# Ledger of designs, part 33: designed miniproteins, single chains, continued (5)

Each design is a single chain, and the fold is of that chain. pLDDT is the mean over its residues in the fold that is shown.

## One batch from the design tools (miniprotein)

Design m17181
Fold by ESMFold2-Fast:
Structure m17181 (fold): chain A 103 residues (1-103)
Amino acid sequence: LPSLEEVLRRLAEYLNAELAKLGLPELSEEDVVGVDVESLMRRLGLSRREAEAALAAAQRAIDEAIRNPLSPEQALELADRLAAGLSPAAQAFVRAVALAYSV
């Protein structure tokens, strides 16, 4: 597994790349350290239900990446399946988390 510092750096980079595609403002590494339902609602404009769903999907992506090392392509495929039916901003968050844990 990558170090926590490396994962947080990668998460910020991948999340900002996805947010840029959606025209949403950039987040700092500090913004991703304490990500929770409230922060996703504030930063990404998600509803509470959607923020909870996005966090659950992101956790499943992390759990899978820990069990089986994922390539970036496999991480994106997994994220797209787990975040199916969520908004573009919620999908962007799950993709960024999955990519941060890819090898």
Scores: mean pLDDT 79

Design m17182
Fold by ESMFold2-Fast:
Structure m17182 (fold): chain A 84 residues (1-84)
Amino acid sequence: TPEELRARAARHVVRALSAADQGNTEEAVKHLDEAIRAVEESGLPEEVRRRTLAALNAMKEVAKQGGDAITASEAAGRAVAELG
């Protein structure tokens, strides 16, 4: 269901943040890719989907560069808000 896909995406975002905080870039990127996939499959309204995907892709770029926890947290907050 759309609710299950949203919950799946949110869980992957949380796991990605945990992995990034531990310095595990590969695990963080893997979880963000799973969250992106879940959002794409969720059937969210186009504007919400577009903003959520933009936030998740921004988090993925930050994770790939070993970015700081504050930047990652702000991106995560935006992504989770868009998921509901």
Scores: mean pLDDT 75

Design m17184
Fold by ESMFold2-Fast:
Order: C-alpha cells, then structure tokens, then sequence
Structure m17184 (fold): chain A 73 residues (1-73)
C-alpha cells in the first residue's frame, strides 16, 4: 500500500511526468472509488485514503485542475 504515491513521487523527482501522472491517477481513482466522509477502508488502512487525497492535491498542483478533472473521467 502507498506504492502508487511513492512511485509517483519518485517518477516526479526523476522528471518522468508521464509515469508520475499514471501513478497519481491510480491514487485518484482509489479516492474516487472509496472517497466518502467516513470511508471504512480509511479506518482499516490506517489513513490510506487521507494519503491518497494528498496525492490528489499534488496532482492538481503539478498538472492543474483541468487535468485532474479529466483523470476523474
């Protein structure tokens, strides 16, 4: 777990924007699927949903809100 966020961060540090985009998108898809105010998975996973939301925020900062909206489609 957290592998998508870690791989995305590593790819971003290496300048591999395409790979960073793919990993952050996978993290965003996780938030989209399980994102509720009180998700059961967040309690089981010890705050993994919160960490994925941070990846979502970083994606918006790097690629912009328009690309984030496209990633959710």
Amino acid sequence: VDDYIKKGEQALKNGDLKEAYEYYKKAIDFVKKYGTPTPPGERVDGGLLGRYRKAEQKFIEVFGEEEYEKALE
Scores: mean pLDDT 64

Design m17185
Fold by ESMFold2-Fast:
Structure m17185 (fold): chain A 64 residues (1-64)
Amino acid sequence: MSEEVRERVIELAKSDDPAYRELVKLYFETTDPAQRERIRQAILEGASPEEIKALVDQLKADAA
């Protein structure tokens, strides 16, 4: 469960796409369990870079 998410997070962190790197950064910086769960779902579902960018933008707006 958490190990599968960890493996996918490491893979995304190695990506050349800035959206994946920003998502990984946000996952480690967030202390909100609900936001962390949203990020985890996106990672497990294999969300596209466009979907990930939209999620990152939404999470940043919610944090303000």
Scores: mean pLDDT 72

Design m17186
Fold by ESMFold2-Fast:
Structure m17186 (fold): chain A 98 residues (1-98)
Amino acid sequence: KSIPREELEAGALVALGRMALWLGMPELAAELYREAIRLAPEDSPIRAEALLGLGEAYAKLGRREEARRYYEEALELAERAGDEGLAARARRALEELE
């Protein structure tokens, strides 16, 4: 199946967001993940991955309530998309927030 340009761009932004988190740049990561969410198809695994990443960025910024909200949204979308791996990652992220 062909990947739409916007979904491909969203995937690239998700990869850059992960790199930004690894480099200790959570504010930049949040910006990249928000742009990925804007471009990603509504019920796509790419959108769920971007929501998970945005939650991780907000957790690193100390914004625990916002992080929890995005993790919950990522979990719901991952379950709807049938992505068990991503759903497990979102559940673990929620557990780590306590």
Scores: mean pLDDT 85

Design m17187
Fold by ESMFold2-Fast:
Structure m17187 (fold): chain A 61 residues (1-61)
Amino acid sequence: MKEEILKLGERLASRVPEKYREEVLKTAKEIAEKEKVTSQDVSRLVGVVLRAIGDEIDEEL
């Protein structure tokens, strides 16, 4: 499960702009380092990715 979160984080980081990749990877690592990984943690990771995409759209508008 923890390794899966790290792999998911790496895949998501590759799909966001460079400036947000570090935040996505850091979030995934923080979740993977927890003793217990919850659905809220996965939601947090997805939220970071969605915010990165949203920020890019807002900058273009």
Scores: mean pLDDT 72

Design m17188
Fold by ESMFold2-Fast:
Structure m17188 (fold): chain A 119 residues (1-119)
Amino acid sequence: MELEKRRELARAQGEAVRHLVEAIYAIHQGKVDEAIEHLRRSLEALERIRELTKDDPELQAKVDEAIRHVEKALEALRDPKTPREVAIDHVFEALRALVDLTGDREAILAQIPAVLAAW
């Protein structure tokens, strides 16, 4: 049912945003293993969004953009020579792609601590 699909999409979007925000916080605190776990969980949520948006090429493009940025953030965190700011930058770009997908900028920004929202 379309209503059930919309509820599942909203849940997956909320999970993706929550884990991306928690990953930013963990990276900022130097908790690399915790950040990697949150990014992996955000990828699981993004793959669910991708499945739910198969019929919409524009939404698919935004989901694929978010997935690419999360993958780049994971690569940056796994390389000790890459500054952590590169990983944080990619997580913010993934959040931006999700904002474009949902149209709910205010709700997404409310989940980011004010100090991080001022980047």
Scores: mean pLDDT 79

Design m17189
Fold by ESMFold2-Fast:
Parts: sequence; structure tokens; C-alpha cells
Structure m17189 (fold): chain A 71 residues (1-71)
Amino acid sequence: DLKKKIQELRDLADKLLKEGLSGSDTAKKLAEKAEKLGLTDLAQYARNMEKAGKSSEEIVENVRHLLDLRE
């Protein structure tokens, strides 16, 4: 169920922001979860944002936008 997978990534993104993690740690955890859910393009996107040095807030915002486009 794609909707359930999208919700799991949204829940993780919200949790990571609340935990105050770095952009690097946020990107790694989101990429790992996306890969586990079979959303390999989102995992690659998160890894690319880590390499670009994006903040946790920027990474979460961009991932949320991509998830919205899939629903």
C-alpha cells in the first residue's frame, strides 16, 4: 500500500525534526527508511541532499513535497 508507505516516511520525517538531528543524520535515516519501503528514488534523493549539505528542515520539507506529489 503506497499510502501507508508514504505515511510511514512522513511520520519518520516529523520525528526526526522533533529530535533535532543534523541534516546528515536526518538524510541518512530517511534514505534508509525509504529504501526499506522500496522507494529507492526517494532514498537516492535524500542521499543527494546529504551530499549537498542541506539542513534537516530543508531535507524534510523537500521529502514531504515529493511525497505529496505521489498522493
Scores: mean pLDDT 82

Design m17190
Fold by ESMFold2-Fast:
Structure m17190 (fold): chain A 55 residues (1-55)
Amino acid sequence: VDELVAEIEELVAKRDELLEQAKRNPEKRKELQEQVKELEERIRRLQRELVELHA
């Protein structure tokens, strides 16, 4: 459980960093936003798993 929470937090931090990079580097915006989308999907899957463990 704690490991899953830590992984989610790490992915959230990475997502936020990529969003900041996309704001500063519009030439990389499309590539960075695709990476953000992938991270957000992974975060949602892990959050669902966390809920299932506590349901």
Scores: mean pLDDT 79

Design m17191
Fold by ESMFold2-Fast:
Formats: sequence, C-alpha cells, structure tokens
Structure m17191 (fold): chain A 62 residues (1-62)
Amino acid sequence: SPKEEIIKLVAEAIRTVGDMFDQLLAARKAGASQAELDAIEAKGKAELAKIIEELKKLDKEA
C-alpha cells in the first residue's frame, strides 16, 4: 500500500478522535444528557469506521 496515503488516513483518524473529544467536552460543559453524549461518541466511531475501511481497502489492493 502507498505509505503516504496510509499516513494521511492515520492523521485523519487522529483528527477525528480529537474532534470527538472536543465535542464531548463542549457538550458536558453545556450540561448534555447521557443520550446526547452517546450520540456524539457514536458519530465519532462511525467516522473512524469509514477511515478504517479505507485502510483495509489499501491493504487488500497490495
């Protein structure tokens, strides 16, 4: 697999985790319910799953 594309996807995954963390902290500060916090986590995990599938696709093409 192309090393540069792998590095790019890993960086995107790290950014996605950071964005999820920032959203969770902001929501907690605003007094969000557990259901709202769970929804933010679910969205972040779905975005990560997409990046993981792109990484798996690169591995299969090698």
Scores: mean pLDDT 81

Design m17192
Fold by ESMFold2-Fast:
Structure m17192 (fold): chain A 79 residues (1-79)
Amino acid sequence: SEGELLKKNLEEIKKRVEELVEKVREAAKDNPEALKLVEEAEKYAKKALEAIEKGDYEKAIEYFRKAEELLKEAAKLAQ
């Protein structure tokens, strides 16, 4: 069903974002600009978790996607 696919996509993106936060935070530790993007990504991840608690899985995926984009930008700056 559409809801089952949405839940699976949500679980996959949540896991990717959690792994990226840990990895990118470590890589960015000496880069203040990159750390700021990690902090913004963590705020979006928090909003995504709040959306999950309310059953708004589409909104949660949207917030995790924003977090993922910010983490990718942070990783580029940390290079």
Scores: mean pLDDT 85

Design m17193
Fold by ESMFold2-Fast:
Structure m17193 (fold): chain A 100 residues (1-100)
Amino acid sequence: SLKEEAEKLRKTFVEAAKQAAGDPEAGRNIARAAGLAAVSHPEYVPAMREVARTLLENPELAGIAIDEVEEAMKLAKKQNPETAEELGRIADELRARYEA
């Protein structure tokens, strides 16, 4: 099922995000890939959330994580309004943690 495929993809993205520690370009690339997947298929929103949370644990990557979630939200607004709302909630969560 799409839900099971999304869960497998989420694990792959999270592993890549953990390996991006100390590499802003790698962090941006994996966050962008997860964001584009979420925009295209709402079942990948959990993957974007987990990737962003993983990147946020590294202070050097926190801004990148927030920016890429916000970019995905902007893209989703025209194609998948419900996905845009979920991505907006992720962005709000990350901003609250980053500014704390």
Scores: mean pLDDT 83

Design m17194
Fold by ESMFold2-Fast:
Structure m17194 (fold): chain A 82 residues (1-82)
Amino acid sequence: MLPEETEAFREAVEELLRLLREANARIEAGVPAKEVREEFRRGVEEILAKYEGKLSPLELDLVEAMGLIGIGVLESIAKNEE
């Protein structure tokens, strides 16, 4: 655990979780998973760029890893839609 986690790290994780919830809501609304995946990927890239100067390298790596897992799940859903 990081007991001295910064507010910026919490905000980055919260933004990533919002993107995940948005992606799920869009899929439930019938948006193609390929489109949702592209939107999610862009959102992850924007979060990483926004917080690069505010997070430690380890915190950035953790946010990136969570984002990549989300992209992987959406990729699997997109393949299953065909």
Scores: mean pLDDT 79

Design m17195
Fold by ESMFold2-Fast:
Structure m17195 (fold): chain A 75 residues (1-75)
Amino acid sequence: SKEVEEAIELLKSKDPEVVTVAALRLVKLGLEEAKPAIPALVEALKSKDPEIAEAARRALEEIGGEEAEEALKKL
């Protein structure tokens, strides 16, 4: 959906506030809709900014499902 695509772009931001808002939007959409954003969340999890990395980790844990769990294990 357009919301997921917009959230994926916002996850690439260097601003922790922007990334946090995007991550929370994906959590609100739930697993089924947020699934395409999991790779972008995994990239944000690798961020050198600890606030960005934490926002991504919390979103992956909250979204849940096998894909999110596998992504968290892969790092």
Scores: mean pLDDT 81

Design m17198
Fold by ESMFold2-Fast:
Structure m17198 (fold): chain A 69 residues (1-69)
Amino acid sequence: SLSEEQKQQILEKIGEILRLIGEIIDLERKKKEAEKAGDEKTAEELEEKIKELEEERKKLLEEIKELEK
């Protein structure tokens, strides 16, 4: 069974993941807008930011799995 402290840490990490998902969605929208405008440089920069946020999301998921052990 999870302790109350472990539950709180998991909830905090879930909150961070939800924030990252929101940022990724916003960046994906901005990337599509840049692509439609023919701004390939901005689209590439946005893609790099999306990749960074996806890496952060993966790390948080791994941390949650460790807390569930």
Scores: mean pLDDT 86

Design m17199
Fold by ESMFold2-Fast:
Structure m17199 (fold): chain A 75 residues (1-75)
Amino acid sequence: SREEVERRVEGLVRLFVQHLASQGIEVPEETAEELRRRLFEAVTAYLEGKISEEELRERVERAIREAVERAKEAS
């Protein structure tokens, strides 16, 4: 369900922020918000049959990579 996807995405973003914080990298609120949105959109597009599993993986990996880069630049 949408609520389950939202809960899982929220959990993943929290773990991401916590992991980077443990490395001394502060994730800006806007960066965390953008990552959450991109992950939610990618997962929902996949579940609705709009994108392939390969495209989902690529979108998730890109979103995480770009979020890491933005967080490091803001530090």
Scores: mean pLDDT 85

Design m17200
Fold by ESMFold2-Fast:
Structure m17200 (fold): chain A 59 residues (1-59)
Amino acid sequence: DERERRRRLLEETLQIVDEAKKIYKENGDKKKAYEFLSKKMIELQKRRQEEEARRAANG
């Protein structure tokens, strides 16, 4: 289910946001929390795009 996959991706993105918030609460470093958030989100999106492209190329 494409819709469910997108929904899941969104949920994972939100979890990363939540994790960034925890980092801020634990370390009190807002900058580090945002840096972590941005990097994780970019990684997640790149991963998805790579997987999609790979699937398209191979089938």
Scores: mean pLDDT 76

Design m17201
Fold by ESMFold2-Fast:
Structure m17201 (fold): chain A 76 residues (1-76)
Amino acid sequence: SAAAEAEALLKEAAEAAKAGDLEKALELARRAWEVAEPEALADLLAEGYSEEEARALLERGLERAEEMIRKIYEAS
């Protein structure tokens, strides 16, 4: 599934950050969001969120993932 592929990409992103490759880690996180976006957007709309609300939630989710990856990189 797209969610499983996105989860695998995020795990690879965390590993890249731990290895000291921040650029690769952020690229992998963005790819995870791209893979998950159509399914996640459809799910949020099905739960009653507006398209604007759903897109804002997805954007904030990516920002939080990128912040987490930067923290992993700095802690390594």
Scores: mean pLDDT 84

Design m17202
Fold by ESMFold2-Fast:
Structure m17202 (fold): chain A 56 residues (1-56)
Amino acid sequence: DLVERANRLSEEGARLVREKEEAKKGDPEEAEKRIKELTKKADEVSAGILAVHDAM
């Protein structure tokens, strides 16, 4: 179900945004590395959402 997949990806995206904000509150060097990792995951989620939309 494409709708269920889109909803799951949206939820994951929201969680990644929250994790980025929490990472910013810690050690700056660790935050930079963590934010890069989370940004890569967010880009993958966005690509997944676009793929689901294109398949609908």
Scores: mean pLDDT 78

Design m17203
Fold by ESMFold2-Fast:
Structure m17203 (fold): chain A 57 residues (1-57)
Amino acid sequence: AAAKAAAIAKAAINILNTPASLKPATKAATIAALAHLFSVSAAAVQAAIDAEIAKLQ
């Protein structure tokens, strides 16, 4: 869905802008929140976020 894609893109930008010391915690929390919100696996959300981060670099 467009809303899920937009949320993942925003999450990728937020993670990229997060200080290095907080990136692991922010990424883990964001993955868990989006997985619950969209009723998808955490692994699927992680893969999608990682793909969006790769596109932004």
Scores: mean pLDDT 78

Design m17204
Fold by ESMFold2-Fast:
Structure m17204 (fold): chain A 60 residues (1-60)
Amino acid sequence: LEEGKKLFEEGKYDEAIAAYREAIRKDPNNKEAWRGLAELYESLGDTENAEYYRKKAEKL
């Protein structure tokens, strides 16, 4: 989780996505990882994926 956020802040988007997905694989109820993906996709202008991951985080 912390690694994914750091990578996102450094602009390493592909690595950040991989780190957040790994966090979700280990704990599918990790709300912070789902939120991290939502924020990342929002920053990329991918509003559809951002909304999807945001809703997943809110329902957990």
Scores: mean pLDDT 79

Design m17205
Fold by ESMFold2-Fast:
Structure m17205 (fold): chain A 71 residues (1-71)
Amino acid sequence: KEEEIRKLEEKIKEYEEEIKELEKEIEELEKELEKNPKDKKLVLELIGTKLRLIGLKFELELLKKKLEELK
């Protein structure tokens, strides 16, 4: 039980760090897009990064729910 809780907590921390990194990437891409608003490659990269962020946030919520059920 404790071993599983620790593994989930570590996984949650990893996802939280990835989310923070993606949020920083989104901010950088948004700043770059403000300089080049017609750059379709930047728009696609921004969309892709935002979709990945949504996916990670969804997985993080599932992991947190699983952790609460184990406690």
Scores: mean pLDDT 82

Design m17206
Fold by ESMFold2-Fast:
Structure m17206 (fold): chain A 74 residues (1-74)
Amino acid sequence: AREEAERAAEEAAEAVRRALLEAGASEELAEEAAELVRRGYLEAARLAAEGKLEEAQRVAQQTVAEVAALFEAA
């Protein structure tokens, strides 16, 4: 449950980090985006486990917006 969510969050974060590095992003930007994805995934998973599916969806959408904002600022 929690351990599975943490593993999935790490896998998602690593995939984002790798994709950004391959696209030519700096290591710092890739790590920041990966951290946002990992944190957002864990929070969404926690809310979903509590039955708060709408809040989990909002956290996922907010995480996407935060990652997009990093690229607009870079």
Scores: mean pLDDT 79

Design m17207
Fold by ESMFold2-Fast:
Structure m17207 (fold): chain A 57 residues (1-57)
Amino acid sequence: SADEEQLLAAVDFLARRYNLSEEQRAALRERGLALLAAGRPLGVVLQEIAAEVARLA
């Protein structure tokens, strides 16, 4: 879906920008996709992912 594509692009961008490991990148993808599947709006999911990246940095 368009939301899934935008989420995965955002996770990929953040992983490259902050030099996250492939394990961290995969975990963020799974977390974000799970939140979308649970019915969370894309903007809320992106905010949660950004907060997780801030904790890892």
Scores: mean pLDDT 87

Design m17208
Fold by ESMFold2-Fast:
Structure m17208 (fold): chain A 63 residues (1-63)
Amino acid sequence: SEMEAIRRGVETVVTLNEGERALKAGDYERAIKLAEEARRRSEGVNPLTTERAERLIEEARKK
């Protein structure tokens, strides 16, 4: 449903924000896990969120 799509979008953004906080805290494993989940949830639905998640994964992997 449309409401479920909106809820999922909000939850995905929250997950991505948590991943970004994990990256800043030096928890690279958690950052990658959260970013991969956000990427998976946004695939085919939210291109901008997917790009943000992919960028977060790349930054965490550079460590």
Scores: mean pLDDT 81

Design m17209
Fold by ESMFold2-Fast:
Structure m17209 (fold): chain A 74 residues (1-74)
Amino acid sequence: TEVEKLIADFEKELEEHNKKLKEDMESLRKQMQEAIKKGDFEKAEEYINKILEVVAQRDAFEEQLKEKLKKSLE
């Protein structure tokens, strides 16, 4: 059905977005660890804040995608 297709598209888009965020998260974590190793705690804090932003973006994207799905079903 049309509803089943919309749900499947929602799930796929969410999975693709989450996969990219996992890659970004791993990159930021490595950069954070390197900054700590060099004693650059200001830079490490910047990477921690960016990691927190990635988490917030994940949550915000899921919410936006849910809203889009709701509007498509109306």
Scores: mean pLDDT 81

Design m17210
Fold by ESMFold2-Fast:
Structure m17210 (fold): chain A 92 residues (1-92)
Amino acid sequence: LQELIQKAAILYTAGSILYAGAEFNASLGTEEAIEAAKADLEAAIELYEEAIELYRKAIELSEDPELQKELQKKVEELEKKKEELEEKKKEL
C-alpha cells in the first residue's frame, strides 16, 4: 500500500516538473521551444495517468475510509490537471 502511494506521489511531482518546463518553453514562442513543450506535456500526461492508476489501486487496497477519501481527492485533482494539459497541448 505505502509503496503504491509513494510511487504515485513521485510520478505526480515528476509530471508537475515537466508541466512547469513545458509552460516556460511555450512562453518562449520559438518553433523549437513549442515542440519541446508539446513533448513535455505529452510525457506529463502519461505520468499523471500512471499516478492516477496507482492511487486507484491504493484506494482499493486500503481499509481506512479517511485515507481512501484523501487518495480519491488526489485522483480527482490529477484527472483535472490531465484534462488541462491535454487542452494546452491542443492550443500549441
Scores: mean pLDDT 84

Design m17211
Fold by ESMFold2-Fast:
Structure m17211 (fold): chain A 96 residues (1-96)
Amino acid sequence: SAAAEAARALEAGRLLREAGEALRTAGEAVDVDPSAAEGARALMEDIRERLAAAGPEAARVAEEAEEIFERNAPGEGLRLAGELLARRGEELEARV
């Protein structure tokens, strides 16, 4: 139903925005203390798995975020990945 599709999009958008904020915070922490990088990598893995479970659109965004994380230094990669997730989450919520 349209209502169920809208509810799923809103939930995916919320998860993306929350994940984005968590990754941005983790990236800032790694910039201050490089020893935090291992915990931040575990967080990225956890977020990727949760977003993959949230549906195909969220899974695709998680794949894009992982690609950004892999191509950059850990702190910058986490911040950029977080910004992507937050932006895509806002776009999903705005479409409903």
Scores: mean pLDDT 83

Design m17212
Fold by ESMFold2-Fast:
Structure m17212 (fold): chain A 80 residues (1-80)
Amino acid sequence: LEEIEELLRKAVEAIKKGDEKTAQEYLEKAAELAKKAPPELDPEIKRLLAEALLELAEEYDTPEAKEMREKAEKLLKELE
């Protein structure tokens, strides 16, 4: 979980900094690790994803931000 948390934290930081490409890369890495995480961690991962999506919604309305949201939403759905 620590690695997923750190990646999502870095994604949010990149979003705030305006580095959408870096944010996308961190979200992709978090998604890959989340798929391998035990189901017991799903609630924590969902919380972290929700926080990242809220930051995206508040900061950007660009095509790149939309793609990042869709990837995070797909990850969240796969964790169900």
Scores: mean pLDDT 70

Design m17213
Fold by ESMFold2-Fast:
Structure m17213 (fold): chain A 93 residues (1-93)
Amino acid sequence: AEVARLAREAAELMEKAYQINPELKDLVDEALNEVARALQAYHDGDTERAVEEFRRAAELFEKAAQKSKDNPEVQKLMREAAELFRRAAELAR
């Protein structure tokens, strides 16, 4: 429940960032695919894989933040999403 909640909150922050900067679409889509794989692995009991893929999603959101230097609001949203996915990875253990 908690892992899925954190992933949902992060996805909502991502949607807000995408509304402000559509150029992030490819990175956001890639990060969401990692999240989908992480949740599937978590439900299948593959905790190691779930942790790995949540961390990969966090890294992609951090890259999106670095590409958003000219928009502090988007940068903040992307970093908040990265932090939520890092917390999901810790709780999945």
Scores: mean pLDDT 76

Design m17214
Fold by ESMFold2-Fast:
Structure m17214 (fold): chain A 84 residues (1-84)
Amino acid sequence: TAEEVAKLLQEYQSAVETLQKLLEQAKKEGDSYRSEQILQGFRRTSELFVKKFSSLDEEVAKKVREDSEELIEKFQKIADEVAA
């Protein structure tokens, strides 16, 4: 339902915001190991969200996949900066 899609989108956005804050903290602390773990965790989480969206709305699932791929690339650059 539209309500289930909206709720799942809120959960996805919350997860993205939380992981971004954790990654920024790892960057400030220079913790390359933690930044990589956070990034790997987000990759797994995004795959689970895409699967959940696919059961509700394939068009939304496609957009979430595209969004998560862009975010993973952005977060990878941040993790690489911590490692440098």
Scores: mean pLDDT 82

Design m17215
Fold by ESMFold2-Fast:
Structure m17215 (fold): chain A 61 residues (1-61)
Amino acid sequence: SEPLEFLEYLKPKIEEYMKQHSKEEALKDLEEFEKNSIVKDEEFKEALEKMKKFIEELYKK
């Protein structure tokens, strides 16, 4: 698997959405991406969970 590649792909998108939206909106966007993804194995899920943590840290201030 390539979970690191997925994380790097998502980071800039998440940061852009965060500047324009609330944490809840950013998380909803991430969940929609996960829901519409063809690959949903455990490593992909773990990468998404790490991205959710990244969002939490950015909003923690």
Scores: mean pLDDT 69

Design m17216
Fold by ESMFold2-Fast:
Structure m17216 (fold): chain A 61 residues (1-61)
Amino acid sequence: MVVPREEFVAEALEAAERLRYTDPENARAILDVLRALAAAGFLTPEQVARVEELAAELEAL
């Protein structure tokens, strides 16, 4: 099944959010991919803000 980019980004954010307390290393790996997509201009400003919020939470743990 071909997953639309918007759905892929949403699922990746949900996965990082779920994993941030149970598997923070994998959550960081997902956020690194999302940050690369943000740098390439593939994320909305709201999605970029969510990624940075989750990254800050992981760094604070």
Scores: mean pLDDT 76

